# Designed miniproteins, single chains, continued (2): the designs that were tried, part 40

Each design is a single chain, and the fold is of that chain. pLDDT is the mean over its residues in the fold that is shown.

## One batch from the design tools (miniprotein)

Design m5371
Fold by ESMFold2-Fast:
Structure m5371 (fold): chain A 70 residues (1-70)
Amino acid sequence: APSPLEQALAVIEELKKLVEDGKLTDEKLDEFNDKLDEYAKQLSDEEKKKLAEKWLEFVELYNEKKLEEL
């Protein structure tokens, strides 16, 4: 079975794809955030640093996409 870190990274990757495809809804974002919170509770401080790096990549993409809608 994949580790909690691997699962969390996969969630971020799916979020990035949904943003790029214009398919990210508030409902999906809430569902994926809930999953990330569950996985994050299982991570060490070092693993949280790795997750944070990938989360920042998603946040950058998400903010750029939101600005395009203004």
Scores: mean pLDDT 80

Design m5372
Fold by ESMFold2-Fast:
Structure m5372 (fold): chain A 81 residues (1-81)
Amino acid sequence: SKLSPKEQKEKLEELLKELAADPSKWEEVLERTEEIVSDDPELKKIFEKARAFMETQSREEQIIYLGIFLKELIEEYEKKV
């Protein structure tokens, strides 16, 4: 079933906390973020653009940018509630 904007926001907030607690899980967090946004064509497009940018960066920078991206997604879902 498709997640509501509130449920998507809550899941993204959980992922941001997981990333902050254990940055070594960043690849798992990235995959779970993709799953959450895949149900929203607009946010999927934003994710694809962010992923393409992150692929040009170092591992350390990818972790930082993923954190920034998660915060931006949380704000976008907040606007939809």
Scores: mean pLDDT 79

Design m5373
Fold by ESMFold2-Fast:
Structure m5373 (fold): chain A 80 residues (1-80)
Amino acid sequence: MSPEVQQQNKESLLQTADYLKENAEEIANSDRNLHAVISAADLLISYAKEVLKDDPEAQQRVIDSLNLLKKKLEEALKKR
């Protein structure tokens, strides 16, 4: 990938991950299909591993944010 495209994809992923992390408790307490949200988070983690493979710090930040979301959703599912 070109450096410019790489930078745009990095910023988009970080923004999305930050948003999901900030709203994790609200999402977990919703009546949404949490299995679908967890699956979407797994797809985003896979995408981040491919797109950010040369930026391990940004990759880890995105993965950590999405794993925090997944953990909150999995805990909520155990109570349903």
Scores: mean pLDDT 78

Design m5374
Fold by ESMFold2-Fast:
Structure m5374 (fold): chain A 90 residues (1-90)
Amino acid sequence: SVETKIATVAPGVPATLTLSTPAASGTATATVEPGVPKTVQVEGSDTTATVTVFGADGPVTVTLTLDGTTLTVTVTGATGPVEVTVTITQ
């Protein structure tokens, strides 16, 4: 299945989103260039996440934590709030 979530994320402040389909538990971290989609595999699962960031002045680090229907997104390296689009494929 494929599910897309969008969040405005302040640097260092976790944003929590609810998935309609439970995902395998795990964490994924990616360095993301603004406007360039980055696909990362969730550790220990067949789940992938494609992350796109808008509103950043340069590359940011995005950490995703999946636990059932909960997706937590944390962004570091941004100078202000950014828009993060996450597409979960499982």
Scores: mean pLDDT 82

Design m5375
Fold by ESMFold2-Fast:
Structure m5375 (fold): chain A 62 residues (1-62)
Amino acid sequence: SELEKVVEEIKKALAEGKALYDELQNTDLSDEERQAKMAELDAIRDRVSKLGDEASKLAKEK
């Protein structure tokens, strides 16, 4: 189902976010590199939020 596909996309996005978060915590990064990776993490957060909204809408399509 389309809902299952959206759930799988959420899982992938969360895995990407975890990897990026771990890199931010465990790597000595320049200010520019840190800012860029934090922007990527914010983009992943926005993506997960939008996918969550999409999953909610799909769940209402009975």
Scores: mean pLDDT 81

Design m5376
Fold by ESMFold2-Fast:
Parts: sequence; C-alpha cells; structure tokens
Structure m5376 (fold): chain A 80 residues (1-80)
Amino acid sequence: SKEEIEEMFKKVLEYMKKVEEEIKKASPLEKEILIGSAIMYLAMVKRTLKLLAEKNPELKELLEKYIEKLDELEDRLLAL
C-alpha cells in the first residue's frame, strides 16, 4: 500500500541519518569504507523502488520522487 511504502522510506531515511552521523565521527579510512557502503545501499534501495514502480504503476510518481530524494542524499554523502 501507499502507507507501507511511505513508512519503509521513512525507515530508510532514519537509517541513512545514523550512517551520516557515523561517517562524521569516523577516521579517514573508515570514512571511505562507510561512504562506499552507503552508496551501495542507496543503489540497492533505488533498484528496489524501480522494480516496485514497474509492478505498481499507480505508485510510480511517488516512487520516482523517492528515487530523486535518494539521488540528493548520494550527492550529499559524496561531499563528506
């Protein structure tokens, strides 16, 4: 449902906020590993959202908006 997708996305954002806090506290080597891992995680989430959009055309606009938010988050992480 739309509500389940919104709740899932909220949990993704909460997880990424914790990851960003860890990156800010990490050593230089740990930062590289954490940023790389975060980028891979976001790529996996984006792929899942694209598959959901194909199976649920009625949610396509919402899911595309979420993918845009994840792209913005990726750019922010790469700037750390």
Scores: mean pLDDT 86

Design m5377
Fold by ESMFold2-Fast:
Structure m5377 (fold): chain A 95 residues (1-95)
Amino acid sequence: VSDEQLQLEISEAMARIEVSVVDIAAERGSRDTLLAEAERYREQAERYEKRGELLLAESYRLLSEAYRAAAEGDAEKARELARRAGELMIEHSRS
């Protein structure tokens, strides 16, 4: 996995969170989609942890938590968690 690929994935996740928060506020049933994405990122974090890539594992764990926060309607918490995930990815690229 390249740092560029991870940056793209984080950017896509942040954009998706923003759209999904609007859908949840409109009660359009996007909660299940956000929770499914949260689970997908949790599984990705476990895969990186098994590979010994601990900073990547924590980054994906934070993305999972961001999607859960978005599902709860907490857009500010979701954005903050996604931002922290991006910072850990940058730290990984320097390690």
Scores: mean pLDDT 72

Design m5378
Fold by ESMFold2-Fast:
Structure m5378 (fold): chain A 72 residues (1-72)
Amino acid sequence: MMSMRRREIEREVEEAKKRMKEIKEKYKDDELKMQAEISKVAAELFRRLTELGVPREEAARIAVKLVNEVLK
């Protein structure tokens, strides 16, 4: 059932992206705090993706790409 796993993965990524955007807005005047909190969300996303069966290397790429998209 790869389609169900894909749905779960997409949900985790969407939730992480939403949280990162909220952090960016909340800490717009504190770049260091913003980066630290976004990094925590990325680490949690990586853990959640690996728990869902995503290969470690792919989970890391997804998390890094999301951080780059939010910060840039």
Scores: mean pLDDT 80

Design m5379
Fold by ESMFold2-Fast:
Structure m5379 (fold): chain A 71 residues (1-71)
Amino acid sequence: PLTAEDLRELARLAEEEGKLGMAEAYLRAADGETYELSPEQQELVDKLAAEHGLDPNELRLAQLLAWRRAQ
């Protein structure tokens, strides 16, 4: 799972790139929500990230947010 420290680091990097909306989303995630995937979901996300050349941490957060919206 993404830790609060990982999410804060991703927010800092997003701010450096001018992606303020992403930075705010990462900070909100770090501040009060448990962003956890099952071990099977984490393995799938890592596999998809590798196949598509994406950052696994960004894909994990995107997948968690998409899953949460679907609920």
Scores: mean pLDDT 62

Design m5380
Fold by ESMFold2-Fast:
Structure m5380 (fold): chain A 55 residues (1-55)
Amino acid sequence: SEAARRNLELSERGAEEVERAGRENPALSDTLIGMGEIIRTAGEIVAERINKKAS
């Protein structure tokens, strides 16, 4: 659905921003990279929920 697509786009953008912050802060790089992975995973879960509701 469109809502799921939008959610995935937003989560991708969020992960990208967190990755960028990690690049600017080497001391927090590992943490921020991990957060990016979590954001993407959460985005997938939310998109699945939206698709189930929209169907």
Scores: mean pLDDT 80

Design m5381
Fold by ESMFold2-Fast:
Structure m5381 (fold): chain A 74 residues (1-74)
Amino acid sequence: MEEERRRQEALEAAGAKGQAKMAEIMKLAEEIRKNNKLEEAIASDDPLLRAAAIVVLNEEGASMEELNEAASRV
């Protein structure tokens, strides 16, 4: 049936897009760590840069207060 095939193709496409965005965020997180641009990334209007900055903060064992402050800067 065509419905099951379309659902599977949609899930595979969504998975591929999710993996691509996650790879982009992880790449930005690595650049933030290498260049010590955490504060710049948090202050950025780019949602991907802010997501990458939150990942870096979480990996470095930042407090819940620091994570909440970063998330509140939308």
Scores: mean pLDDT 67

Design m5382
Fold by ESMFold2-Fast:
Structure m5382 (fold): chain A 84 residues (1-84)
Amino acid sequence: AKEEVEKEIEELKQKYEELTKKLLEMGLAGESGEEFRKVLYEASKLGLALGIGLVTDQLPQEVKEKAEKEGEEIRKKLEEKLKA
């Protein structure tokens, strides 16, 4: 049980690293459209779930609110699995 949760956290961490790398590449390319916002939202959501925090303080308010809510839900599910 605990080993399975640790693997799940490791997979989420890898996803977070992939998304943050993609954000850096998109930012360097001058991309700031809808696709950039989507990746930024997903990275921020995972960052909050993992206790790392938001990718940037310059998030639109709507994106920040959604990332905080969904990140907290993921975090609670992980904590419940660790407790069981």
Scores: mean pLDDT 75

Design m5383
Fold by ESMFold2-Fast:
Structure m5383 (fold): chain A 78 residues (1-78)
Amino acid sequence: SELEEAIENKDSKRLLEIVYRQLERQAAEMREKGRTELAAGLERMAEWVRDQLENQPDISVSDFVDQLSDMLIQMDSG
């Protein structure tokens, strides 16, 4: 997949772009299903990814994945 290729190639900018689009899609899907709190959480993650893409596109793939994992854990716990 495009995501797997970005991770393997350590292409942080491509990874950010792919994850942003996936988060937007998932947020829209959750909204359609009436899961508004989960949709809002995904939208906040998408905004963070957008900020990284604009201000820190050279963030390491490992750091990016670690920060996303933290956000997912916080979203699941809240």
Scores: mean pLDDT 77

Design m5384
Fold by ESMFold2-Fast:
Structure m5384 (fold): chain A 55 residues (1-55)
Amino acid sequence: MMSRIGEAVRKLINGEEIDRSKVTEEEIEEARKALAIAEKTKDTGLAAARQLAAE
């Protein structure tokens, strides 16, 4: 199940068309959310964890 969301995320990153007949609108929405989280995590994921540990 997660593999479909992951594939949709990759297509969104590349600007590719998503086949709506193979994925649901809800899965596309989940992929967009996962992409936003992943983008923030790449920059501040480790730094945020260190900051939480320091407090």
Scores: mean pLDDT 63

Design m5385
Fold by ESMFold2-Fast:
Structure m5385 (fold): chain A 67 residues (1-67)
Amino acid sequence: ELDPSLPLLDQQVAFDRKLATSPAYRQLTPEERRAVLLKVYAGLTDEEAAEKVGITPERVRRALARV
């Protein structure tokens, strides 16, 4: 879980580590994983990440919600 009392930088680092070790992240399709990485590291919107990967924005949102 992310602790909202942590500084923003520490929250981002914790999220990155959680992505790498998350069982939910490993259950995603390759397209959904790519969309999550584009969202987290490139700062794309759900719609932009979906366009880049060729999936729906709804699928991007569901994938992100699982991790």
Scores: mean pLDDT 69

Design m5386
Fold by ESMFold2-Fast:
Structure m5386 (fold): chain A 76 residues (1-76)
Amino acid sequence: MSREEIYREADRIFEAVKLAIDAANEVEKKYGKKISSRTLAKAIGAALDALDRGLSPEEAYEVAKKTVEEEIKKEE
């Protein structure tokens, strides 16, 4: 594994975490609800999967946001 490959993998993970946290904060503010750590973990996984598939950060953010919104709606 090259150093460049390690940095690219780390960058994708960091980006996925940042996008998921930002999306979770937006959804929490919109719905006036705090999300669970499990919902945040799902959002991180969804964003990382999107980035791994070659989607843009903007697309990964929308995927994470949709994941958080769907989890909140399941509690209705």
Scores: mean pLDDT 80

Design m5387
Fold by ESMFold2-Fast:
Structure m5387 (fold): chain A 62 residues (1-62)
Amino acid sequence: MLSPEEAAKIAAEAARKAGGDGRAGVDQAVRLHSTGEASAEAAAEGGKAGVEVAKEMGGPDG
C-alpha cells in the first residue's frame, strides 16, 4: 500500500499535469483507493495535495 506521502506526491503530480486542476488530483487519489493501492487516509492526503497544487497554480478547485 502507498504511504500518505506517496499518495500525495502522485495526486499532486496528476493535478500539475492537468494544468493545476485540483479535481484531477482528487480523482487520482480516489482511483488509488478504489484499486487498493492506497488506504482511505492516504487517499485523503492525496486529495488535499491536489487541491493545494490547484491553489498554487491558480487552477480550478483549489
Scores: mean pLDDT 78

Design m5388
Fold by ESMFold2-Fast:
Structure m5388 (fold): chain A 65 residues (1-65)
Amino acid sequence: SVEEETARLIRAVGYAVELPSAEIIKEDGKYVIRVKVRSEEDRRLAERMAEELKRAGKEVELILE
């Protein structure tokens, strides 16, 4: 449902706030998430953020630097 999709997107944005190095770019309907990994926690948060967006039905590419 739209409500469930919206909740997943809000949760994903919440992870981005905890990852100040995260850059989210929308290109042709695809979300590209770039994260500069400084710790194991950064990697875990980045992966969870990408998973939540994918569960919301979005096309997502995760790039870890």
Scores: mean pLDDT 74

Design m5389
Fold by ESMFold2-Fast:
Structure m5389 (fold): chain A 97 residues (1-97)
Amino acid sequence: LSPEVLKDVNEAMKLMIESVGNIAISKTDNPKVQELIKQLTQSLINLLDAQENNDNEAKAKSLQEMSDIYKELGKLENNESLLEHAEELKKKAEEVS
């Protein structure tokens, strides 16, 4: 896979993440949930950049931030699956760092 193609794929993924995030924000009237979705989309973009740069410290940081966001969302939505996913992301962050 050429470096140019990989870069184009990553840019397309970032645009998709931003688009999905904006749609999700438009579907909720809870400003705290809107802010958490915004933070989640940024953490996902940061994770893609960290993977592109092979930056394990940045990968761990992004995964930890995503874990914290999923934990807050899980508490606000009373959603056990989000809380479980938050714990998995935390473990993954510790393994990468």
Scores: mean pLDDT 82

Design m5390
Fold by ESMFold2-Fast:
Formats: C-alpha cells, structure tokens, sequence
Structure m5390 (fold): chain A 93 residues (1-93)
C-alpha cells in the first residue's frame, strides 16, 4: 500500500521535473526572470514531496506514515501548480 503510493508519487515527481526542464527551455529571454521564479516554485514542491516520502520511510506508526504521505501529496500538487504556471508563461509569450 504505502510502497505502491510512494512509487506512484516518485514517478509523477520525475515526470514533473522532466517536463519542467523542457518547458523552461522554451521561455523567452525577456521572461527568464519570471520563468526562474516559477521553476523554483516547482522545485520547492518536489523537495517537499521528497521529504514527505523520506518521512514515510522512517515512520514507525500508521498515523506517521499517513501524515508523511499527505505531505508528499501536497508537495506534488505545489510542484504541479508551478509547472502549469510555467507552461502558461510560455503560452502567453
């Protein structure tokens, strides 16, 4: 259960990171400073997701594991939001 959930979160995080790298390459020079800010937001979310998964791995109780996985899911949602904002920036350019 938790292993399968962790693997799903890791795969999604890897996909977001790869997509963010490709989208950032499309940011025009005039918008690079805004693009960097949005990329850092996505990376921040991925960092929170990773910390959540590490906490889940170290958790000794089911409640601790549940909270850690929820933290990872929040980080993943924040990373996704940053990526979508980055895509919107490229679309509006």
Amino acid sequence: MYVEEAERILREAERILEEAREVFKQVPDSLVSKGIGLLLRAVGGLTEAWLGLQNAKRAKTDEQKRRAVEMARRGLRDARAGLEDLKALVEEA
Scores: mean pLDDT 81

Design m5391
Fold by ESMFold2-Fast:
Structure m5391 (fold): chain A 68 residues (1-68)
Amino acid sequence: SPIEEARERIEELLKESNLSEEEKEKFRKGVDRAMETLSKIEDEEERRAAAEWLVRLFEQEIREAEKK
């Protein structure tokens, strides 16, 4: 599903990142909340679009966090 694909892609980004385990855990909690919200979208195309947007958002936030 688009939600599971997005979750896996974000987890790969976290796994490859130089963030501490504490920072990774904070991101995982954010992902859990976001995925719960996405699961409420009934339309498959809207859900896929929202999931893709979410992956890009988390990718940017993770990269920004790594700069510190």
Scores: mean pLDDT 82

Design m5392
Fold by ESMFold2-Fast:
Structure m5392 (fold): chain A 81 residues (1-81)
Amino acid sequence: AEEGLREAAELGRRGDAEGAIEAARRGAERARDPRDRLGAGIAEGMMGIALGVGKVAGLSEEERGRLVGRAAEAGLEGLLA
């Protein structure tokens, strides 16, 4: 999970907006796994980057909403340890 989110940040810095969004989305999905609660907290921070990249790339509001929803739930689960 952490690796996927880190990859998203690197792709975003290189200007690969689509790759960054996809990597962040995969990272957020893995952060939903109860065994990776640390990844859940990281996913919330990385979603900020993914949303910024998505805005530049023209990501739809629906897609950004889905990413935020997953990250928020994952982050909350991690915090409620």
Scores: mean pLDDT 55

Design m5393
Fold by ESMFold2-Fast:
Formats: structure tokens, sequence, C-alpha cells
Structure m5393 (fold): chain A 83 residues (1-83)
């Protein structure tokens, strides 16, 4: 899947490729919690924590009981406060 390819690209440190796969995945199915979570991960690694927070919040709107997404959101919010 496109989301799996995006994940693999993040693991390899290829953020340009990850963004490409993520954009394709969101365009095909924008309501997927996993797509928003991947967006947050990419944005966080690109040092854009304010956008990462927005992406993780959208992921929680789709899947509110996901503890992994909640942990990512908390990390991004802490980075915002340390700025």
Amino acid sequence: SLLEKAREAIEKGDFEKAVEYYQEAVEKNPDLAEAYRLAGEILYKQNLPELAVQAYRKALEVNPDDPEIQEFLEKAEKKLKEE
C-alpha cells in the first residue's frame, strides 16, 4: 500500500519519497487515520511541529482511542512549547 511505502521511506530516512507516497495516499483516501498519522510523523521530523499537531489531531478525529497517535501528539505539543 502507499501508506506502507511511506512508512518504509521514513524508516530509511528518505523523507522526500515519504512525502510523495503520503500525498498520494491522502489524495485517494483523506479520511484515513493512518494517512494523517504519517503526515504528522513526516512534519515532526521536518521540524514543523505546529503542522504535525494539526495532522495528529485529524488522525484522532478519525480514530480517537488510538494511544500511539495520542503519544505522537503529546511529543509534538511538547516540542511546540519548548520553542
Scores: mean pLDDT 75

Design m5394
Fold by ESMFold2-Fast:
Structure m5394 (fold): chain A 69 residues (1-69)
Amino acid sequence: SKIEEIKEKFRNAKTAEELLEGVKELADLIQKEIEELKAQGVAGEEIVKRREEIFEEVSEPLKEAEERI
């Protein structure tokens, strides 16, 4: 899945540039999912929850990458 690819990018990031690429892909994924949910008429509260779920899944590898770089 795209989220697993982003998590792997954070785990493998060795430079600030590589970390930034992962962050950009994360932002793109979140934006795409929000737009798709809005198009489907999903309530704002559910959109916020989905965004939080994505952040939660990537939080540990992202934090570890930030501390390493």
Scores: mean pLDDT 82

Design m5395
Fold by ESMFold2-Fast:
Structure m5395 (fold): chain A 97 residues (1-97)
Amino acid sequence: MSKEEKIEKLRELLLKYLPEEEVERFIEQFEKIVPNIELHSLEELLKIAILLLGTGRLPFQDEDIELPKGLKKLEPEEALKIASKEDLEEALAELVK
């Protein structure tokens, strides 16, 4: 799956839960903060996205990544619900910490 296809799948998933304008702003920031999107699996990218939306933080620290304000668009409970519905067990585990 190409980087473009992964981003399109992420957009499709997020559009089920968020308004289009919030999804587009989130994806723009996501592409800036997640390095080498093509090297991550779609599942990993979805987990990272849900954790960012629910917590405003990355699940890993590969480098000192400067995160822009406004990435947290969901309450943790809402992000937990999405992770559960989309079968993202690792994101679910991180959200309950």
Scores: mean pLDDT 71

Design m5396
Fold by ESMFold2-Fast:
Structure m5396 (fold): chain A 100 residues (1-100)
Amino acid sequence: MKEEILERIKKEVEAHDKKRQEMLEKGTPQEFIDEVDQGVEDLALAVLKTVTRLHADDPEKRARMEEILEKVEANPDRVKRRQALHALFREEFDLAEEIL
């Protein structure tokens, strides 16, 4: 159940990366792209926070995920936040920490 939700959201986030590239190629205003990216980030954060709370059986993994999510929210660089969130959906915690 949890894995199905993560896989679905991961695909939606990856699909948005392609749409962002298309928007940039078409000359879509950066402000509009930024607003759409923020919406995707908010959804990704909500899903990851919910999934993390459901990891009651792995307190070390839960604590690490919570710490990385706090670093994502504190990082002012939108590109780094997006890349770290992608790494978290793949459970690549070391990569997420390196990006941030």
Scores: mean pLDDT 75

Design m5397
Fold by ESMFold2-Fast:
Structure m5397 (fold): chain A 83 residues (1-83)
Amino acid sequence: SMRDLILISASAGVLYIHFIVLQRYEPEKVSQDDAEQLDKLMDQVTKIELDALKKGYISDDELSQAKELLAQISAIVKQIKAN
């Protein structure tokens, strides 16, 4: 649904801002491997969002996939912050 797409986009935006803040203020905590992995995962979320926007809805499979990707991004960001 459009509501689900908005919620996914908002969640992705919050995680992206958090990652940028970490890179800006605590760069010593962000390894090259973590940065590359986060970029890859964020790119996958962006592709799902763009496909959903193009067709005007997000499918259940796309929503499930986006939620899994966002959970992985969130876990990595939390792990970086904890280290």
Scores: mean pLDDT 85

Design m5398
Fold by ESMFold2-Fast:
Structure m5398 (fold): chain A 96 residues (1-96)
Amino acid sequence: MKIPEILDTLVEGLELLAQGKIPEGFRKLAEAFRLAGSPRMAELFEKWAENPPSKEEIIKFLKYLKMGLEGLKDIIPGDTYERINKAIEEAIKNLE
């Protein structure tokens, strides 16, 4: 798997969510998870792009994503890890 491509696509999706482009953000997340070999998660995000969940549910998802990424900090390049964390934090802040 091309880890850098997956992570860059994930960051793009998170940055779109931070910008309030919710359908576009979830479609990019679907692309990232499809690249990561998780088609079931990609299908979920495509459904969320069509029918976005509540703001509170999106924030909860972002919180869980951040917790999951902490377990991968030794695998993810530091610069990319910081970009993902900043994108998640900005998305949470802008959705609050």
Scores: mean pLDDT 79

Design m5399
Fold by ESMFold2-Fast:
Structure m5399 (fold): chain A 86 residues (1-86)
Amino acid sequence: DAELLAAAERIAAPVAEELEALVEKARAAIEAGDYAEAAEYLRRLADLAEELADRAAAAGEEELAALLRERARQLREAAAELEAKA
């Protein structure tokens, strides 16, 4: 879906570096067994996903906004699961 990818690129561009850094930090924390720290990075990713969803909705990208909100929900669930392991 070229339109959805183009919209995601535009909306994520201001925070692309932060997204990449948080994903890498979450991965490194999981690899190290630091599940509480990993959960915190996943919660920060969920917060960014919700912020991007609000931006997508403001831009008229309702499908992208819905996908980002679902992603945020999944990230919060994953964070709770990791925190339970800590």
Scores: mean pLDDT 83

Design m5400
Fold by ESMFold2-Fast:
Structure m5400 (fold): chain A 92 residues (1-92)
Amino acid sequence: SSRQEQLKELLKAYEEGLKKAEELYKADPSIDPLLLNGIVQVEIAKAIKKHPELLTPHMEENFKKLGELLIEKGKEEGNEEMIEIGEELKEA
């Protein structure tokens, strides 16, 4: 694919992630904003797993850092969903 087509696939994954986060926020407005960000980033990570050429070193570092923050906060607050999303991001 062209670089422009690759960018469109990442943007689509981001839009799909934002839609999922919005639906979850509407269902539970008390949901942690960090978890919402994690859900968005997991959709991007899934797109990258299908198209590994889209992964940049900066994206990899951001996935690892966000994953670590989600796991830490999830353990502190007993939020199993945060831990699960954080672990998925660290595997990207």
Scores: mean pLDDT 84

Design m5401
Fold by ESMFold2-Fast:
Structure m5401 (fold): chain A 55 residues (1-55)
Amino acid sequence: SMEEMQRIEERLRELLARSSGPLRDAVEGALAALPGLSVETARALLETLERQFRA
């Protein structure tokens, strides 16, 4: 849904503000790709990045 996609975007922006180096680059890439992704793919990407944030 659009609402879920907006929440995913919000969470990625929060990660962006708190990340640096290669992790920040990955989050920037995810945000850039977001408009072309399904909600399921976007959620999986967010979960992967969240796991890597404190790894």
Scores: mean pLDDT 81

Design m5402
Fold by ESMFold2-Fast:
Order: sequence, then C-alpha cells, then structure tokens
Structure m5402 (fold): chain A 69 residues (1-69)
Amino acid sequence: SDGEQAAAAAGSRATAEAEAIAKEKYGKYEPDEVGTEILGETVGKGWGKAGDEEVVVELSLEEAKELAS
C-alpha cells in the first residue's frame, strides 16, 4: 500500500516538473503524450511541445525516490 502511494506521488511530481519547466522556459506547455514509458526504470516522464521546441523530462527510479523522500 505504501509502495503504491509513493510510486504515484513520484510519477505525479515528475510530470509536474516537466510541465513547470516547459511553462517557465518556453512560456507554454502542450503535453503530447505521457505515461507511455516503461515503468520500473523511469518512474515519470513528461513531454510537450512549445512551438518548434520539444521538452522532455525523465526521472530514473533512484531520482524519483530521492524526490519522494
């Protein structure tokens, strides 16, 4: 039970970070597709488009655990 909550929180934070970075750096965030990544090694991955730029943020399992702690 605790593991499920921790994993969900870590994935949510990874997505939120990707969105925040895209909005701050490019002034807008348009998520194309999220959650098609392999769970296990990459806990969260967010991406989007800002005009001609594509923003991708990946967090490894270890990085996600550090963030969730």
Scores: mean pLDDT 51

Design m5403
Fold by ESMFold2-Fast:
Structure m5403 (fold): chain A 88 residues (1-88)
Amino acid sequence: LEEAKEKALEAARAAEEGDAEKAIEYLRESQKLLEEAVKQGIVWAQLALDGVKEAIRAAEEGDYERAARIARGAAEMSTIAQEMLKQR
């Protein structure tokens, strides 16, 4: 989850810099990590995964402002998912 969060934040920075290729690359890496978390039954990771998928779509559509905003939101959801794991 922490690595997925870091990748989503890197994607947000790349999108803010106008680097679509890097933004999509980091979002795809975050997506793979979140898909594994969802397979393990981490329900809160599904919200972060949905966010990452929406950010990829926004970046592919050329809406880098929206992609950056959604990627930051997905990173926040990844933090919540990790905290829920600590709560037992």
Scores: mean pLDDT 78

Design m5404
Fold by ESMFold2-Fast:
Structure m5404 (fold): chain A 60 residues (1-60)
Amino acid sequence: SVKEGLGIIIVPEEEKDSALSTVEAVAQRLRAQGRRVDIEVETKELENGNVEITVTISIH
């Protein structure tokens, strides 16, 4: 069975690239621990100029 986690992060648009880099670093750290990890990232611009980042992590 696959274990799945969902996270939602809301950041100002100027922090989007930094937040995405952090998500990638977390995925790389999990893979370095010998885990089989799939990560999916979706971004959505909000009405107030913030960005919603939805992260789905699947661990096998």
Scores: mean pLDDT 79

Design m5405
Fold by ESMFold2-Fast:
Structure m5405 (fold): chain A 95 residues (1-95)
Amino acid sequence: SMELEEKLREAERWLAEQEARLALARRLLEELRTFPFRSREEARALGEAIEKKREDFLNFMREKGLEDSERVKELEARFEEVRATFAEIEAAVFG
């Protein structure tokens, strides 16, 4: 359906944006020893946004019975990578 394709495209676009943002954040932290976020509040808000977007996407796909499709599994893996990368950066800054 068009709704399904729109949800997949929204997830792909959002993930690409976060992947680029986190790659830059990692470089700022690792190479320049610079705080990669404007504030602790911004970092917390990003962590919350990642979790919410992942849950919303996975719940939608599960309700449609599409959780085992190749494209959904690829996007699920990308969400997990984004979560893992953020957690690593958060631990390095605040842990």
Scores: mean pLDDT 82

Design m5406
Fold by ESMFold2-Fast:
Structure m5406 (fold): chain A 97 residues (1-97)
Amino acid sequence: TRDEKLRALVEESVEVMRDPSASETEKVAAALTAIDALSQLSEEDARAMLPAVEEALRAAAPSLSDEQLRALADYAASLPSPVAQRLAATIEELLAS
């Protein structure tokens, strides 16, 4: 049930990040939720969901400020999770573009 709830949080967060009508604040909150939930999932489930979260972050990035992207990258890098570290690297690439 915990992993089911975490997977549902990731899926909901991905939809918010991909929603063009969602506010900048809503997209940042969704990105933080997705990063946190992925860090708490089993390594198998986190790896399976990672591509969808990466795609959603790339879709949301143009509507976010560099300061917001930096905060997301710093948060992801602070988590002791391989998928969170990979998300931090993806956000750093978006900042460099």
Scores: mean pLDDT 87

